# Designed miniproteins, single chains, continued (5): the designs that were tried, part 75

Each design is a single chain, and the fold is of that chain. pLDDT is the mean over its residues in the fold that is shown.

## One batch from the design tools (miniprotein)

Design m18768
Fold by ESMFold2-Fast:
Structure m18768 (fold): chain A 59 residues (1-59)
Amino acid sequence: GAALTLALLQHYHGLSDAQLAELRALVDAGASPEEIAARLQALGLSPRQARSAARALHD
């Protein structure tokens, strides 16, 4: 679920509350998994980690 994925991103990747709020807003706006993965890569995640997290945010 999105809440668990956001908590894991904060804990393991050091994302700020503002960055997590931005990701939540993108999910709520209906952003594609590809758009979310691109944003996560910009925040320092590897392409594989970003794709996995983006999928989990949509499930």
Scores: mean pLDDT 80

Design m18769
Fold by ESMFold2-Fast:
Structure m18769 (fold): chain A 57 residues (1-57)
Amino acid sequence: SELQKKITAAIGRILRAIGDILDIENSNLPEKEKEELLKKAEEELKKAMEELKAIPK
């Protein structure tokens, strides 16, 4: 179903964003660079969660 596809896509984006955050935190990048990358990854996570919340239950 279309709803199932949208849910799967949104969950996939959430999992990817979490993975990106973990990769950034475990990287050897300078603290300031990590902070900027984390802000971007957190924004993507927020967007993905908002997309999931917008799907009717």
Scores: mean pLDDT 83

Design m18770
Fold by ESMFold2-Fast:
Structure m18770 (fold): chain A 74 residues (1-74)
Amino acid sequence: DEKDKAIAELKELKSRLEEAIKAGDLEKVLEVAQQVDKLIAQNRSLIDSDEDFRKEVKAIVDEMQAMIKAYLEQ
């Protein structure tokens, strides 16, 4: 299922983001942010057509954005 695959990839990116933040690796943090944007763009039609999928994606992305903001505002 394309939706399950996208959610799994987002969760993997979130784990990579957590590791990059722990390491203080700004370059890697920005790389993960770019990969999230690319994944969202690739799944835009599915996100736009499915409210439950859109909500699940938004929840994970919002958590990741909050983590990046907290890291940059240290």
Scores: mean pLDDT 86

Design m18771
Fold by ESMFold2-Fast:
Structure m18771 (fold): chain A 60 residues (1-60)
Amino acid sequence: GSRQTQLALLLQEVAEEGRRLGVPLDKLRELMFYAVKLDYEGKSIEEIREEVLKRLREVA
C-alpha cells in the first residue's frame, strides 16, 4: 500500500493495542502525535513502528 495506508494501519494497530493494555487516552494521544511527528520528519514506516511500539510498552 501507499505510505499513507501503511501509516493509517500502524495508527490503528497502536490504538487497538493501547486500548487492550489500558493505556490512558492522554498517553495514547501523545503516542499518536509522536507517530505523526516521525512521519513529518521523513522516518520510514518501519522506524516509526519500532519507536512507537517501544514507547507504548514503556507507558503500558
Scores: mean pLDDT 85

Design m18772
Fold by ESMFold2-Fast:
Structure m18772 (fold): chain A 70 residues (1-70)
Amino acid sequence: MAKELLEKGKEYFENGDYQKALYYYGIASAIAKREGDEELYKETLKNIAEVYEKMGDFDKAEEFKKLAEK
C-alpha cells in the first residue's frame, strides 16, 4: 500500500503536478510510519523535500530533509 502510493506520488512529480505528488507522498509517509517501515518513511520525506525545492519553498524542503535524516 504505502509503496504503491509513493510510486503514484513519483508519477505526479515527474508530470509536474506537485500538489498531487505531495498528497500521495503525505499518505505514503503516514502509512509507512504507522507500519514501522522506517526506510520507506525516510524515502517519502526525502521525496517531499524534493517537491518543495521544485516549488521554491526551501525552508520546508530543509525541514523535511532534516526529518528524513533522524
Scores: mean pLDDT 85

Design m18773
Fold by ESMFold2-Fast:
Structure m18773 (fold): chain A 85 residues (1-85)
Amino acid sequence: ADTVRVEMEVRAPDPERLAAALRKHLPQLPGVKRFEVEADPERGEVRVRIEFDSPEALQRFLAEHLAPLLAEAGVTEVRITRVEY
């Protein structure tokens, strides 16, 4: 009833590597209900959409999981483009 959807655009030196890491780790994270990951190698970008089962799950993701996931792919820049409650 209180699902939250987040959309992010990430600029990455290897978009396919980032996309693979996200597809591997997102289903293992608590509170992630759905996700979509699209790599655009021509533009050096990855587009990520995640549906969380609660606002708490989103807050934990941002605080504890986002930075380690991005660091695994060598990413230092992320843009949160949309948050829907």
Scores: mean pLDDT 80

Design m18774
Fold by ESMFold2-Fast:
Structure m18774 (fold): chain A 76 residues (1-76)
Amino acid sequence: DEEVLEHLREALEQALADIDELLADESLPEELKAKLEEIRKLIEEGLEAVEKGDLEEALKKMEEVLKAIGEFRKLA
């Protein structure tokens, strides 16, 4: 579904912007920074899957991003 891939791209691009904004905080604890870097890499992998038109992989990466965000919330 091309429409789902377009929506996933938009969501991943917004998430990337949000993560980059959080990473701009110089006072951010190292543990939180490491977790945000992990989330950023998962978002990049999701965007690569969207670019390839791989809906299954894109959805899998979105799930991994959401799980990593949940882990970040427990650390923060």
Scores: mean pLDDT 84

Design m18775
Fold by ESMFold2-Fast:
Structure m18775 (fold): chain A 57 residues (1-57)
Amino acid sequence: ADAQARAYNAKAREALAAGDLEAAARHVVESLRVGTGEQRAEAEELADAIKRALARA
């Protein structure tokens, strides 16, 4: 679970950096589904970053 959540968070960061907000959001949703503790907190921060990026788009 934690390793899978880290992988999703990594993919979300890559997608966000590439400007692919749809892919970033999809990966964050999967991370939130399986992540716990620190991985969940990271996914929530990524979700906020994606939300801010969408507001600027």
Scores: mean pLDDT 80

Design m18776
Fold by ESMFold2-Fast:
Structure m18776 (fold): chain A 70 residues (1-70)
Amino acid sequence: SPTEEEKKKIEELKKKYDELLKKLNELREQYIKETDPSKKEELEKEIKKVEKEIEELQKEGQELIDKIEE
């Protein structure tokens, strides 16, 4: 069973993930609506940045789960 500290860390990671996912969805909506190619490039850069942050959080979360299950 997870410790109280591990549960807290999982909740913090979940909260960060949800915030980043919301931001990613907002940026993707802006990208779809944008007609200016230069502004689309800026949005694409921000999307890629947020996607990388999500990937790192998923990696950290998986490592924590693997540690708890062993």
Scores: mean pLDDT 83

Design m18777
Fold by ESMFold2-Fast:
Structure m18777 (fold): chain A 67 residues (1-67)
Amino acid sequence: SMAAIEAEAEKIAEEAEREAVRAILQGDYDTAIRVLEEAAKRLEELGREDLARRLRKGQAQVRSLKA
């Protein structure tokens, strides 16, 4: 159902953000960047461009912290 796909997309975004934060706290910026990229691609495939854009914005912020 559409509702189930929407719930799955939200869960993907939330789990990716939690994992990225955990990686950042450990100084593992490469893992945070990778996790956010993989999740953003999955969200784009699910038609959730809004959530994918949110994760890609987060990825750009992580890259700034690494620089």
Scores: mean pLDDT 87

Design m18778
Fold by ESMFold2-Fast:
Structure m18778 (fold): chain A 61 residues (1-61)
Amino acid sequence: SAENWNLLGVVYQGEGKLDLAEKAYRRALELKPDFVEARNNLVALLEKNGRQAEAEEVRQL
C-alpha cells in the first residue's frame, strides 16, 4: 500500500539510506498522489539535501 511505502521511506531515511528513502516516498505518491504525509517527507528530504528545485516540483503536485 502507499502507507507501507511511506513507512519504508521513513525507515530508510533513519538508516541514512537517502536514495532508497526517496524511491519509497515517490512510490507512495505514485500509488496515492494526494498523500500529504509522503509528499511532506519527500519535500523535507530534498530540502535537507540542497535539492530545493526538486522539492518545489514535489510541493506543486
Scores: mean pLDDT 87

Design m18779
Fold by ESMFold2-Fast:
Structure m18779 (fold): chain A 60 residues (1-60)
Amino acid sequence: MLSSKEKAEKLKEELEELTKKGTAAEKAGDWEKAKEIARKAFEIVEQYNEEVLKAREEEE
C-alpha cells in the first residue's frame, strides 16, 4: 500500500541518490552523465511535488 505520502518519500530518496551520483559525475568531469542525471532529477522533482500536494490534501 503506497499512499501519496509514501510515494513522495520514495521519490525524495531517489532524488537524493541521483543528486549524489550527479555530484560524483561532475567531480569526475563526466559532463554527459551529469546532464543525464540532472534531467532525471528534474522529472522526479515534478513527481515529488505532485505527490506532496496530494498528501497534503489527504491529510487536511
Scores: mean pLDDT 78

Design m18780
Fold by ESMFold2-Fast:
Structure m18780 (fold): chain A 64 residues (1-64)
Amino acid sequence: SELSEKGEKLYLEGKEALSEGNFDKAIELYEKAAKLYEEAGDKEAAEKVRKDLEKVKEFKKKIE
């Protein structure tokens, strides 16, 4: 679906932001991606992105 495609694009952009050390951008992009997957009904993709989002938030908390 179009929503799933947009979600995937944002998820990939979030991974790029994470690789650059931009945790705030990665968190924002993952939140948007998860919402798009949820709207699309892609529960598995949404749960995967939510888990990655939580890991980024936990990592950021440890380094701040």
Scores: mean pLDDT 86

Design m18781
Fold by ESMFold2-Fast:
Structure m18781 (fold): chain A 77 residues (1-77)
Amino acid sequence: SKVETYLKNLREYLLEASDELLKQMLKNLIEKARKEGDEETLKLAEEALKALEAGNREEAVELFVEAIRRELEKLEK
């Protein structure tokens, strides 16, 4: 699907991005999720930020991609 192709490209991009850029993207996602009351996306984004701060970069990227998957699925309604 187009969504799966997008998420694959996003994962590859995020794995090559700097920790500073990834952290900023996660903080932006956390703020958006809080404003929208999306508790599950908020949880995933906060867990991703904690993983990144703990040095678990791959886990942070996977959690970020899952949060974006959920956002894209909401747009298909």
Scores: mean pLDDT 83

Design m18782
Fold by ESMFold2-Fast:
Structure m18782 (fold): chain A 65 residues (1-65)
Amino acid sequence: ALEARREAIKETAQTVAHLPPELAEKVAVIAELGLDDPRAAEAAEEIEKELKERREALARARALA
């Protein structure tokens, strides 16, 4: 059940949010373990950092256009 749920979340993250497999896998880990787990908290910080970098890159590209 948890494995199927993890796979479904990973597919949704890849398909809907266009997240690369590495980030989609981290989202699945967070969903499986919950944010109270140190591993899930670390994965959430990594996702937040990556999304921030992507948002900043988009903002810079938009500012130059």
Scores: mean pLDDT 68

Design m18783
Fold by ESMFold2-Fast:
Structure m18783 (fold): chain A 100 residues (1-100)
Amino acid sequence: KLQEALNYIAMGNAAYLSGDYETAVYYYEKAIKLLEEIDPNSPLLAEAYFNLGVAYMKLGDYEKAIEYFEKAIEIYKQTDPNSPLLKRAEKLLEEAKKKL
């Protein structure tokens, strides 16, 4: 399961870097489903939520971007409160809210 989730994250990242945000969302959602079953509070799950939020920002779906940034922030605060990704997620959450 963990290796399968990591493979989906890699596929999502590749799609995101190529500008295929819909395909990135698809693979990040598959990774998240597996990671939630493995450990619902892992930093890897938080990173997957963050990346999904960023992909939704690129698609203009600000409500979903907000949802996933909030999920990422909750996990980061519990597991890695000094993560640079926490500060980035908080900044992008603010930007997404401004777009509503």
Scores: mean pLDDT 88

Design m18784
Fold by ESMFold2-Fast:
Parts: structure tokens; sequence; C-alpha cells
Structure m18784 (fold): chain A 72 residues (1-72)
């Protein structure tokens, strides 16, 4: 139960960060993905951070976030 609750909180924080970043950086999905990647790294979600940074480099940040949601 504890690990499930912590994962739900981490995911909620990433989703909230992405919603804010996406709203602010509407014309730069890559920048939104990089902001979420930094948040994921701070939460200790290294694999999620790597996926999001790859999305930032490729310009496909929204697809990268979808992959992270499937992993968490």
Amino acid sequence: MKEEIEREIDLAMLEMTYAVAHHVAKESPAEAAEIVARQAEKLGLEEAAEILREGARSGDGEAALERVRELI
C-alpha cells in the first residue's frame, strides 16, 4: 500500500507539473517535457526522467509522458 500511494503521489505531481508546463510552453512541447523530466529526477524516477528527456530532444514530449504514465 505505501509504495502504491507514493507512486500515485509521484504520478499526480508529474501530471500537475506537465499541465502547468504545457499551458505555459504551448509552442514548445520539448520544453514542457524537459521541465517534467527535471521534476521526475527530483522525485527519484530516473527511468521516467530519461524517457521524458528523450521526448524533449525528439520534440515528442507528449508521447514521452504517455509512456511514463504506462510505466508508473
Scores: mean pLDDT 70

Design m18785
Fold by ESMFold2-Fast:
Structure m18785 (fold): chain A 65 residues (1-65)
Amino acid sequence: SGIDKQVEELKAKLNLSDKAVEIYRQALLLHEAVKAYKEGDLEKAEELLKKLDPVYQKLFERAIK
């Protein structure tokens, strides 16, 4: 996916730890989920939301208010 590619490129460029990589992946998934929701693509938003950790799911709830 585009997110996985962005995460791998950033990991290589910045020499990130696996923990930092996962934080960036969650942040990108959150951004895409919020974007999909605002664009009315509820199916895509739901699919992306399922991939988010509970903490990031709460951030999604706050972002759409």
Scores: mean pLDDT 82

Design m18786
Fold by ESMFold2-Fast:
Structure m18786 (fold): chain A 94 residues (1-94)
Amino acid sequence: SEVEELIERYKRILDEILELAKAGASADDPRMRELLAEAREIVEKLAEIASKEQLQEALIYGAEVLSELAAAGASQELLDAVGEQIAILAEAIG
């Protein structure tokens, strides 16, 4: 389904964000900015069309990646950007 494809894409983007952050990329890195923008578009779309269970799946994965980013010493700007994605999903769940 479209929603399942978006969730799998979101997970892949988050995995790339984590790998780039571990390699020392900041929130202003061009590839990081591209990934953060794509992730934002996906979560906004999921908020409109996904079921509560699908939103919860995306949120749980995002929260796990956010925790790993914090543990890896990611910048506050990067943590805030991923945190905002999680906030969009959480608001859509209610």
Scores: mean pLDDT 91

Design m18787
Fold by ESMFold2-Fast:
Structure m18787 (fold): chain A 74 residues (1-74)
Amino acid sequence: SMEEARLDAEADRAIAEKDNPEAQARLVGIGYARRYGREIGEKAAENVLKTAKEDPETGRLLAEMAIREYRAAR
């Protein structure tokens, strides 16, 4: 679908920036948006952004999990 293609394009852009906390938050948010819709995805991204800024290692692990789930679905 067009929405799936849009989320995939956003995920690919965020993967290119995966060491950046904002991109890490976006990757997790995209996964949640795909499953539960945009509003829940946005809240998830906000929560992950706070975590990634305080604890960069946890941010990277959350992003890795989101990337793995994204690739497994394709």
Scores: mean pLDDT 82

Design m18788
Fold by ESMFold2-Fast:
Structure m18788 (fold): chain A 56 residues (1-56)
Amino acid sequence: MSAEEVLKKLKETKDLFPPSFQEEVEKAIANAEAGKPGPEELEMVKTGEGLRLMVS
């Protein structure tokens, strides 16, 4: 998955995360915007997509 795709998915799913995780999601967005998403950012995308499927 490209850095641009990671960034887009994190921004789309940010509001689905619990309030206690908003700081971590913002940090993951910042790391993806830097163009170097790591395993943490990829796991965050996976979690957000799972949350989106449960809510919709």
Scores: mean pLDDT 77

Design m18789
Fold by ESMFold2-Fast:
Structure m18789 (fold): chain A 62 residues (1-62)
Amino acid sequence: MIDPGEVAEGMALIEAGVLSAISGQPVRVETEREGNRVRATVTLTNADGSVTERVIEVEMKE
């Protein structure tokens, strides 16, 4: 079975790749686990020094 952490990380990496391609800036990904839920935070540092954060939360049903 697929671990919720693998799903959250996969989705966060896709979003990070898209944001990086659009912005031309590096993107950071951090992952936290809460039982059957996983939260991944995608952080983009814009050229002006501002920060954009996106949160992806995945919950697996069994």
Scores: mean pLDDT 73

Design m18790
Fold by ESMFold2-Fast:
Structure m18790 (fold): chain A 50 residues (1-50)
Amino acid sequence: MVPFRDWDFVLMKVREDTTAEELLKEVGASSGVIVLKDPMEREALLAYEK
């Protein structure tokens, strides 16, 4: 069987102008995207590749 790509999710504190690249550097990942961003709570859910 071909394995699916494993992705993790992490909730992080962010500014409104925080980029996925900045968050990826904080978690030490090379690729990922911001899935959800909550500007009222200043939080973002980052999906990143293991």
Scores: mean pLDDT 70

Design m18791
Fold by ESMFold2-Fast:
Structure m18791 (fold): chain A 68 residues (1-68)
Amino acid sequence: GGSFSEEGIEKLENALKLAELLGDEETAKLLREVLEKARQGIAPTQEEIDRLKALNPEAGETVEEAKK
């Protein structure tokens, strides 16, 4: 009963892998925190989404799309 579906979590995992491959450690760090919370059923805050969009707009949009 999390805020994300399994498909949503997979999208977050793919976004994290891409950030890691590109060496975007700030985006990767924040995505890891969001993903760990999502696995625990905790929704990301709007502040976390806004920070992701500021660092990497595509990653921030992916987090928003991954929500139910």
Scores: mean pLDDT 77

Design m18792
Fold by ESMFold2-Fast:
Structure m18792 (fold): chain A 130 residues (1-130)
Amino acid sequence: SDVVELAKQLLDQLQQMIDNNASLQELLDVVQKGLKQLQELLEKYGETEESRSILALVLQLENTLGSAVYGVENKESVDTILSKLDTAISILENLKKEAEKKGLSDVAELAQQAIDFVKRLKDKIVEDSK
């Protein structure tokens, strides 16, 4: 589906951006653009259980990156920021489990890619704090 393809492209882009040492703000900007494109696809083609699940996943990534940006800009401790990222991983793990129960295999795969991205984001926060 167009929604699955867009979400895969977004996660692949985020992975490449982390590899190229993109800022948290640059990562957030890309997720926000992807979210707008997803919302436009849902409005154009109508909502399915799959498309709603993908929207929830991308919204969670936006919230996660927004929290990380806020934490860094407001000089929160590294441990505080990492705790917020761990909470995000737990939410994404629950989204993955729900997708698996519903047989939404593409959503489950995207949720795993999002979990992997947030784990890499944790590594970036630690490295950037040195």
Scores: mean pLDDT 90

Design m18793
Fold by ESMFold2-Fast:
Structure m18793 (fold): chain A 83 residues (1-83)
Amino acid sequence: DLERRRRLLVEILELALELPAEVAARILGIDIDPETFRENVERALELLRRGEDILDPSYFPLLPFALFSLPTLEALLERLRAA
């Protein structure tokens, strides 16, 4: 379900912005510097809110977890909430 995936990704990105960047990056499994991570999360959230195609290959570097299974995305959301 594409709409449920988009909703989960928005929730994940919004919570990632509320946490210290190094904590959020670790939970999401993204190995980049905290400043670049924050910029990428903000960019990805803007694109999702504009209704951009999150599966377009040009956006994969910003959303490497976008293609994870829905249960995996839900587990990531729970880890972010617990942080």
Scores: mean pLDDT 76

Design m18794
Fold by ESMFold2-Fast:
Structure m18794 (fold): chain A 71 residues (1-71)
Amino acid sequence: SEEEEILRKVFLSLTTEQAFDFVKALEEARKAPTVEEAKKIIRDYLKKHTNLSDEEIEKVADYLVKKYIEP
């Protein structure tokens, strides 16, 4: 999918430390009490550490929330 291809490019562009930080952000998102808070955690990470457009950030955040928060 388009979201999976964007996510793959993100992982290829991250340093090892940034990749571990991303995993921690995803774990924090999974523990968030609401879907909206989970999306915020993921969006905030992507805005700080990637060159993705706002549109790409929303697509990836929605995809990750659906995959990890809403199975």
Scores: mean pLDDT 79

Design m18795
Fold by ESMFold2-Fast:
Structure m18795 (fold): chain A 73 residues (1-73)
Amino acid sequence: MEEIEKLLKEIGKLVKEVAENGTPEQRKRAFELYQKALKIYHDYKNGKITPEQAIEELKRIKEELSRIVEEAK
């Protein structure tokens, strides 16, 4: 529970950073990744995926957002 909430908070921070510093294309990509993260959280809350699957998918989204943040510098 706490790890999933922490990952969502960190993903939200990265999306905000891309929104402030990124190109229109980078912002669109970050928004798409954020929507995907919210869907993963929703599927987890509704028992459609395991906590382990949710954590793995959210970590991948965080890694992708971190790359976009580095590209936006």
Scores: mean pLDDT 83

Design m18796
Fold by ESMFold2-Fast:
Structure m18796 (fold): chain A 58 residues (1-58)
Amino acid sequence: SKIREGALEAVKISEVSAMVAIKELVEAGDLEGAREVIELAKELGFERAAEYGERLLE
């Protein structure tokens, strides 16, 4: 989806952008896309964004 594509690009910009992207995917019901962005955030060292996203998926 366009939301997922934008989210994957946004996560590469900053940790705050990653958090916003994860929130948008969860609100859109794209839980699979949210998990992809969380994993990418972990690889980039954005641990706070990853923790935030994992909490939203609980």
Scores: mean pLDDT 80

Design m18797
Fold by ESMFold2-Fast:
Order: C-alpha cells, then sequence, then structure tokens
Structure m18797 (fold): chain A 73 residues (1-73)
C-alpha cells in the first residue's frame, strides 16, 4: 500500500490551515488591528489554504516559516 500523494496532500492542507490561522492571529496583533470576525477570518484562511493547494510547490514551507516568525515577534 502506498499513500504517498494522498497522505502528503492531506498533511500539507492540515499544516497550511494551522499555519494560516497562526499567521493571521499574529499579523493582526503585530499590526495593532483588532482580530476580524470569525467569518472574515475563516474566509481569509480558506483563501490562503486554497492558494497553497493550487499554488507553488514549497508554498506550505513558506507559510510555516512565516507563522514561526510571527510567533517569535
Amino acid sequence: RRERLEARVEEALKNAEKAAQTSLDGLYGVRGEPAPDAATRQAEIDRIVTAIKNGVPGALEGAERIAEELRRR
């Protein structure tokens, strides 16, 4: 049994969603802006996740790096 692509895509999407949530929380904090309402926040997360899913190989690693940077600040 080989679950290479399916498992990797599922893991990547889960990681991307988590990174997007962390990045948005940190971004609004750093900008001194109030956190958006849940619907707006979820729409932004969905947009980021969709961009990562459809976008550039390695975008997920980039999102994780940004989330780490924001967490450090």
Scores: mean pLDDT 61

Design m18798
Fold by ESMFold2-Fast:
Structure m18798 (fold): chain A 55 residues (1-55)
Amino acid sequence: SMEEYLEQLKLLYDEMLAAGTPAELALHAIRQLLRKEFDEETAERLYAEVERHAA
């Protein structure tokens, strides 16, 4: 489901930070992944949720 996918994205962000990746670079990498896999509207919506998690 999209909810499960979003939870995996949040986990990916948390793991990147735990590995020492700066938050800005982690968010950039997730944004690039989302734009590759989804249309612009879906990518933007999912990215906004990851940004909210990061804040």
Scores: mean pLDDT 87

Design m18799
Fold by ESMFold2-Fast:
Structure m18799 (fold): chain A 91 residues (1-91)
Amino acid sequence: SLQDYIDKALELYKEKKYEEAAKYFEEALKLLIKEKGEDDPFLPYLYLLIGEAYEKAGKKEEAKEAYKKGLEWGEKYNPDSPYIEKIKAKL
């Protein structure tokens, strides 16, 4: 289920259907939180992917919101996550 959403999002991203890809990554994020909890180290990676997908779709504000949520996760749970460095580079 979680993996199905991620696989579909990656497929859509490869097809340059970026806004749809972002929506599927958002569904994966919701399911991950429900199944594993808010502290799961995969969360900042999903925030990075959501942000990048929205950025490519021209949805600048949605991208910024996703990046900010990823940074917030890093501050609360693990600032040393490699995904936090990547998110910081996005702005």
Scores: mean pLDDT 87

Design m18801
Fold by ESMFold2-Fast:
Structure m18801 (fold): chain A 62 residues (1-62)
Amino acid sequence: MVDEETLELLERAKKIKTEKEALDLLEEGIKKIIEENGEKELQEKINEEIEKGRKNLEEKEK
């Protein structure tokens, strides 16, 4: 069973070339799971951790 949203995520997964893109895909996937379960508190906490990961990767690049 594949909806349009799932197809878009799969296409993004195939095109992942950087750790930042992997974090973006992770954020989208986790957001969907948490929204379906109605847990906004967990969604915010996970989003903060993903943002930290992105910032750390950006610092490592420089």
Scores: mean pLDDT 68

Design m18802
Fold by ESMFold2-Fast:
Structure m18802 (fold): chain A 90 residues (1-90)
Amino acid sequence: NDENINKGLAQGYITKARELAKSGQADTSTIKSLLLQAGESAAKATKYSEELLKEIEEVGKLISDVKPSATPAVNDAVKQSKELVKKAKS
């Protein structure tokens, strides 16, 4: 079931981005890459895409709070995730 697989992948990328940001073990480019991968998987998980997009936005806020230098990259990744979900619904 591609929907369930992509939902799981998106949640995995979201969780990893959050954990790496909190631990300080990842640079901004790694965090951005994980959030973009979460967005791509969320777009493919059509039934869950809005739920997953909200999770990406919430994690983005959390990352910006703990790593303010990552805020522009996080905002770019969230914006790209929104565009991917919008295109998938068209």
Scores: mean pLDDT 82

Design m18803
Fold by ESMFold2-Fast:
Structure m18803 (fold): chain A 85 residues (1-85)
Amino acid sequence: EIEELKRKAVSLLTAAAILIAAAEIPYASEEERRASLEAARELLREAREVVKKLREKGAEEEVVKELEEEIRRLEERLRRVEEEL
């Protein structure tokens, strides 16, 4: 279960990173960029819930911290793109 939750968190974060990267490219329309950011925000919300479950299940603190830092970095990137739109 811990390994399953870890894989789910990594998958969600990878998908969010791809969407944020797509939104960072200025050649896409404003509507497309906004749609990508909204989708990424939902994925980051789900990732945060999965990381919370990992902590509750007793996953290693180092693993939880690494995932929380990745969420924070992606949320910061998302916010910066939103400021451009």
Scores: mean pLDDT 86

Design m18804
Fold by ESMFold2-Fast:
Structure m18804 (fold): chain A 66 residues (1-66)
Amino acid sequence: MKLLVTLTGSVEQETGLVLRLIGEPSAEVTPVGPRQYLVTFTGSEEEARALAEELRADPAATVEEL
């Protein structure tokens, strides 16, 4: 599963989300544009879906499943 994550919040919210994404051991995070990150999952589909739902629930992020 791949997600395109666009950060739309404050600098503090963006910093928290970036640290969350970088700290995810079952995902590879690649910057693809200003405030945009491609998240490629290397773990289970359940872990991928759980993180996707977490990110979709955050008002500082817009998430597109690729």
Scores: mean pLDDT 78

Design m18805
Fold by ESMFold2-Fast:
Structure m18805 (fold): chain A 72 residues (1-72)
Amino acid sequence: PEAAAQRALDVAQRAVEKLKEIGEKENWDGKRGVHHALGVTADGRALAEGWATVEIKDGKVVSEEAGGRALP
């Protein structure tokens, strides 16, 4: 479970880097994020989830967040 959470966090960290790169290049204003499921059982249940959010104001990154957790 912890390994799945760590992998979800790793994917979220990469998403933060990509969002920062795109946001700085395109100078968007405000908060954008992505949410993802990692791994799917035969029944369609996700094994872990991750999220990444970046906030940009005046062309600068003012906050970033990445998280991941294993699902029950």
Scores: mean pLDDT 74

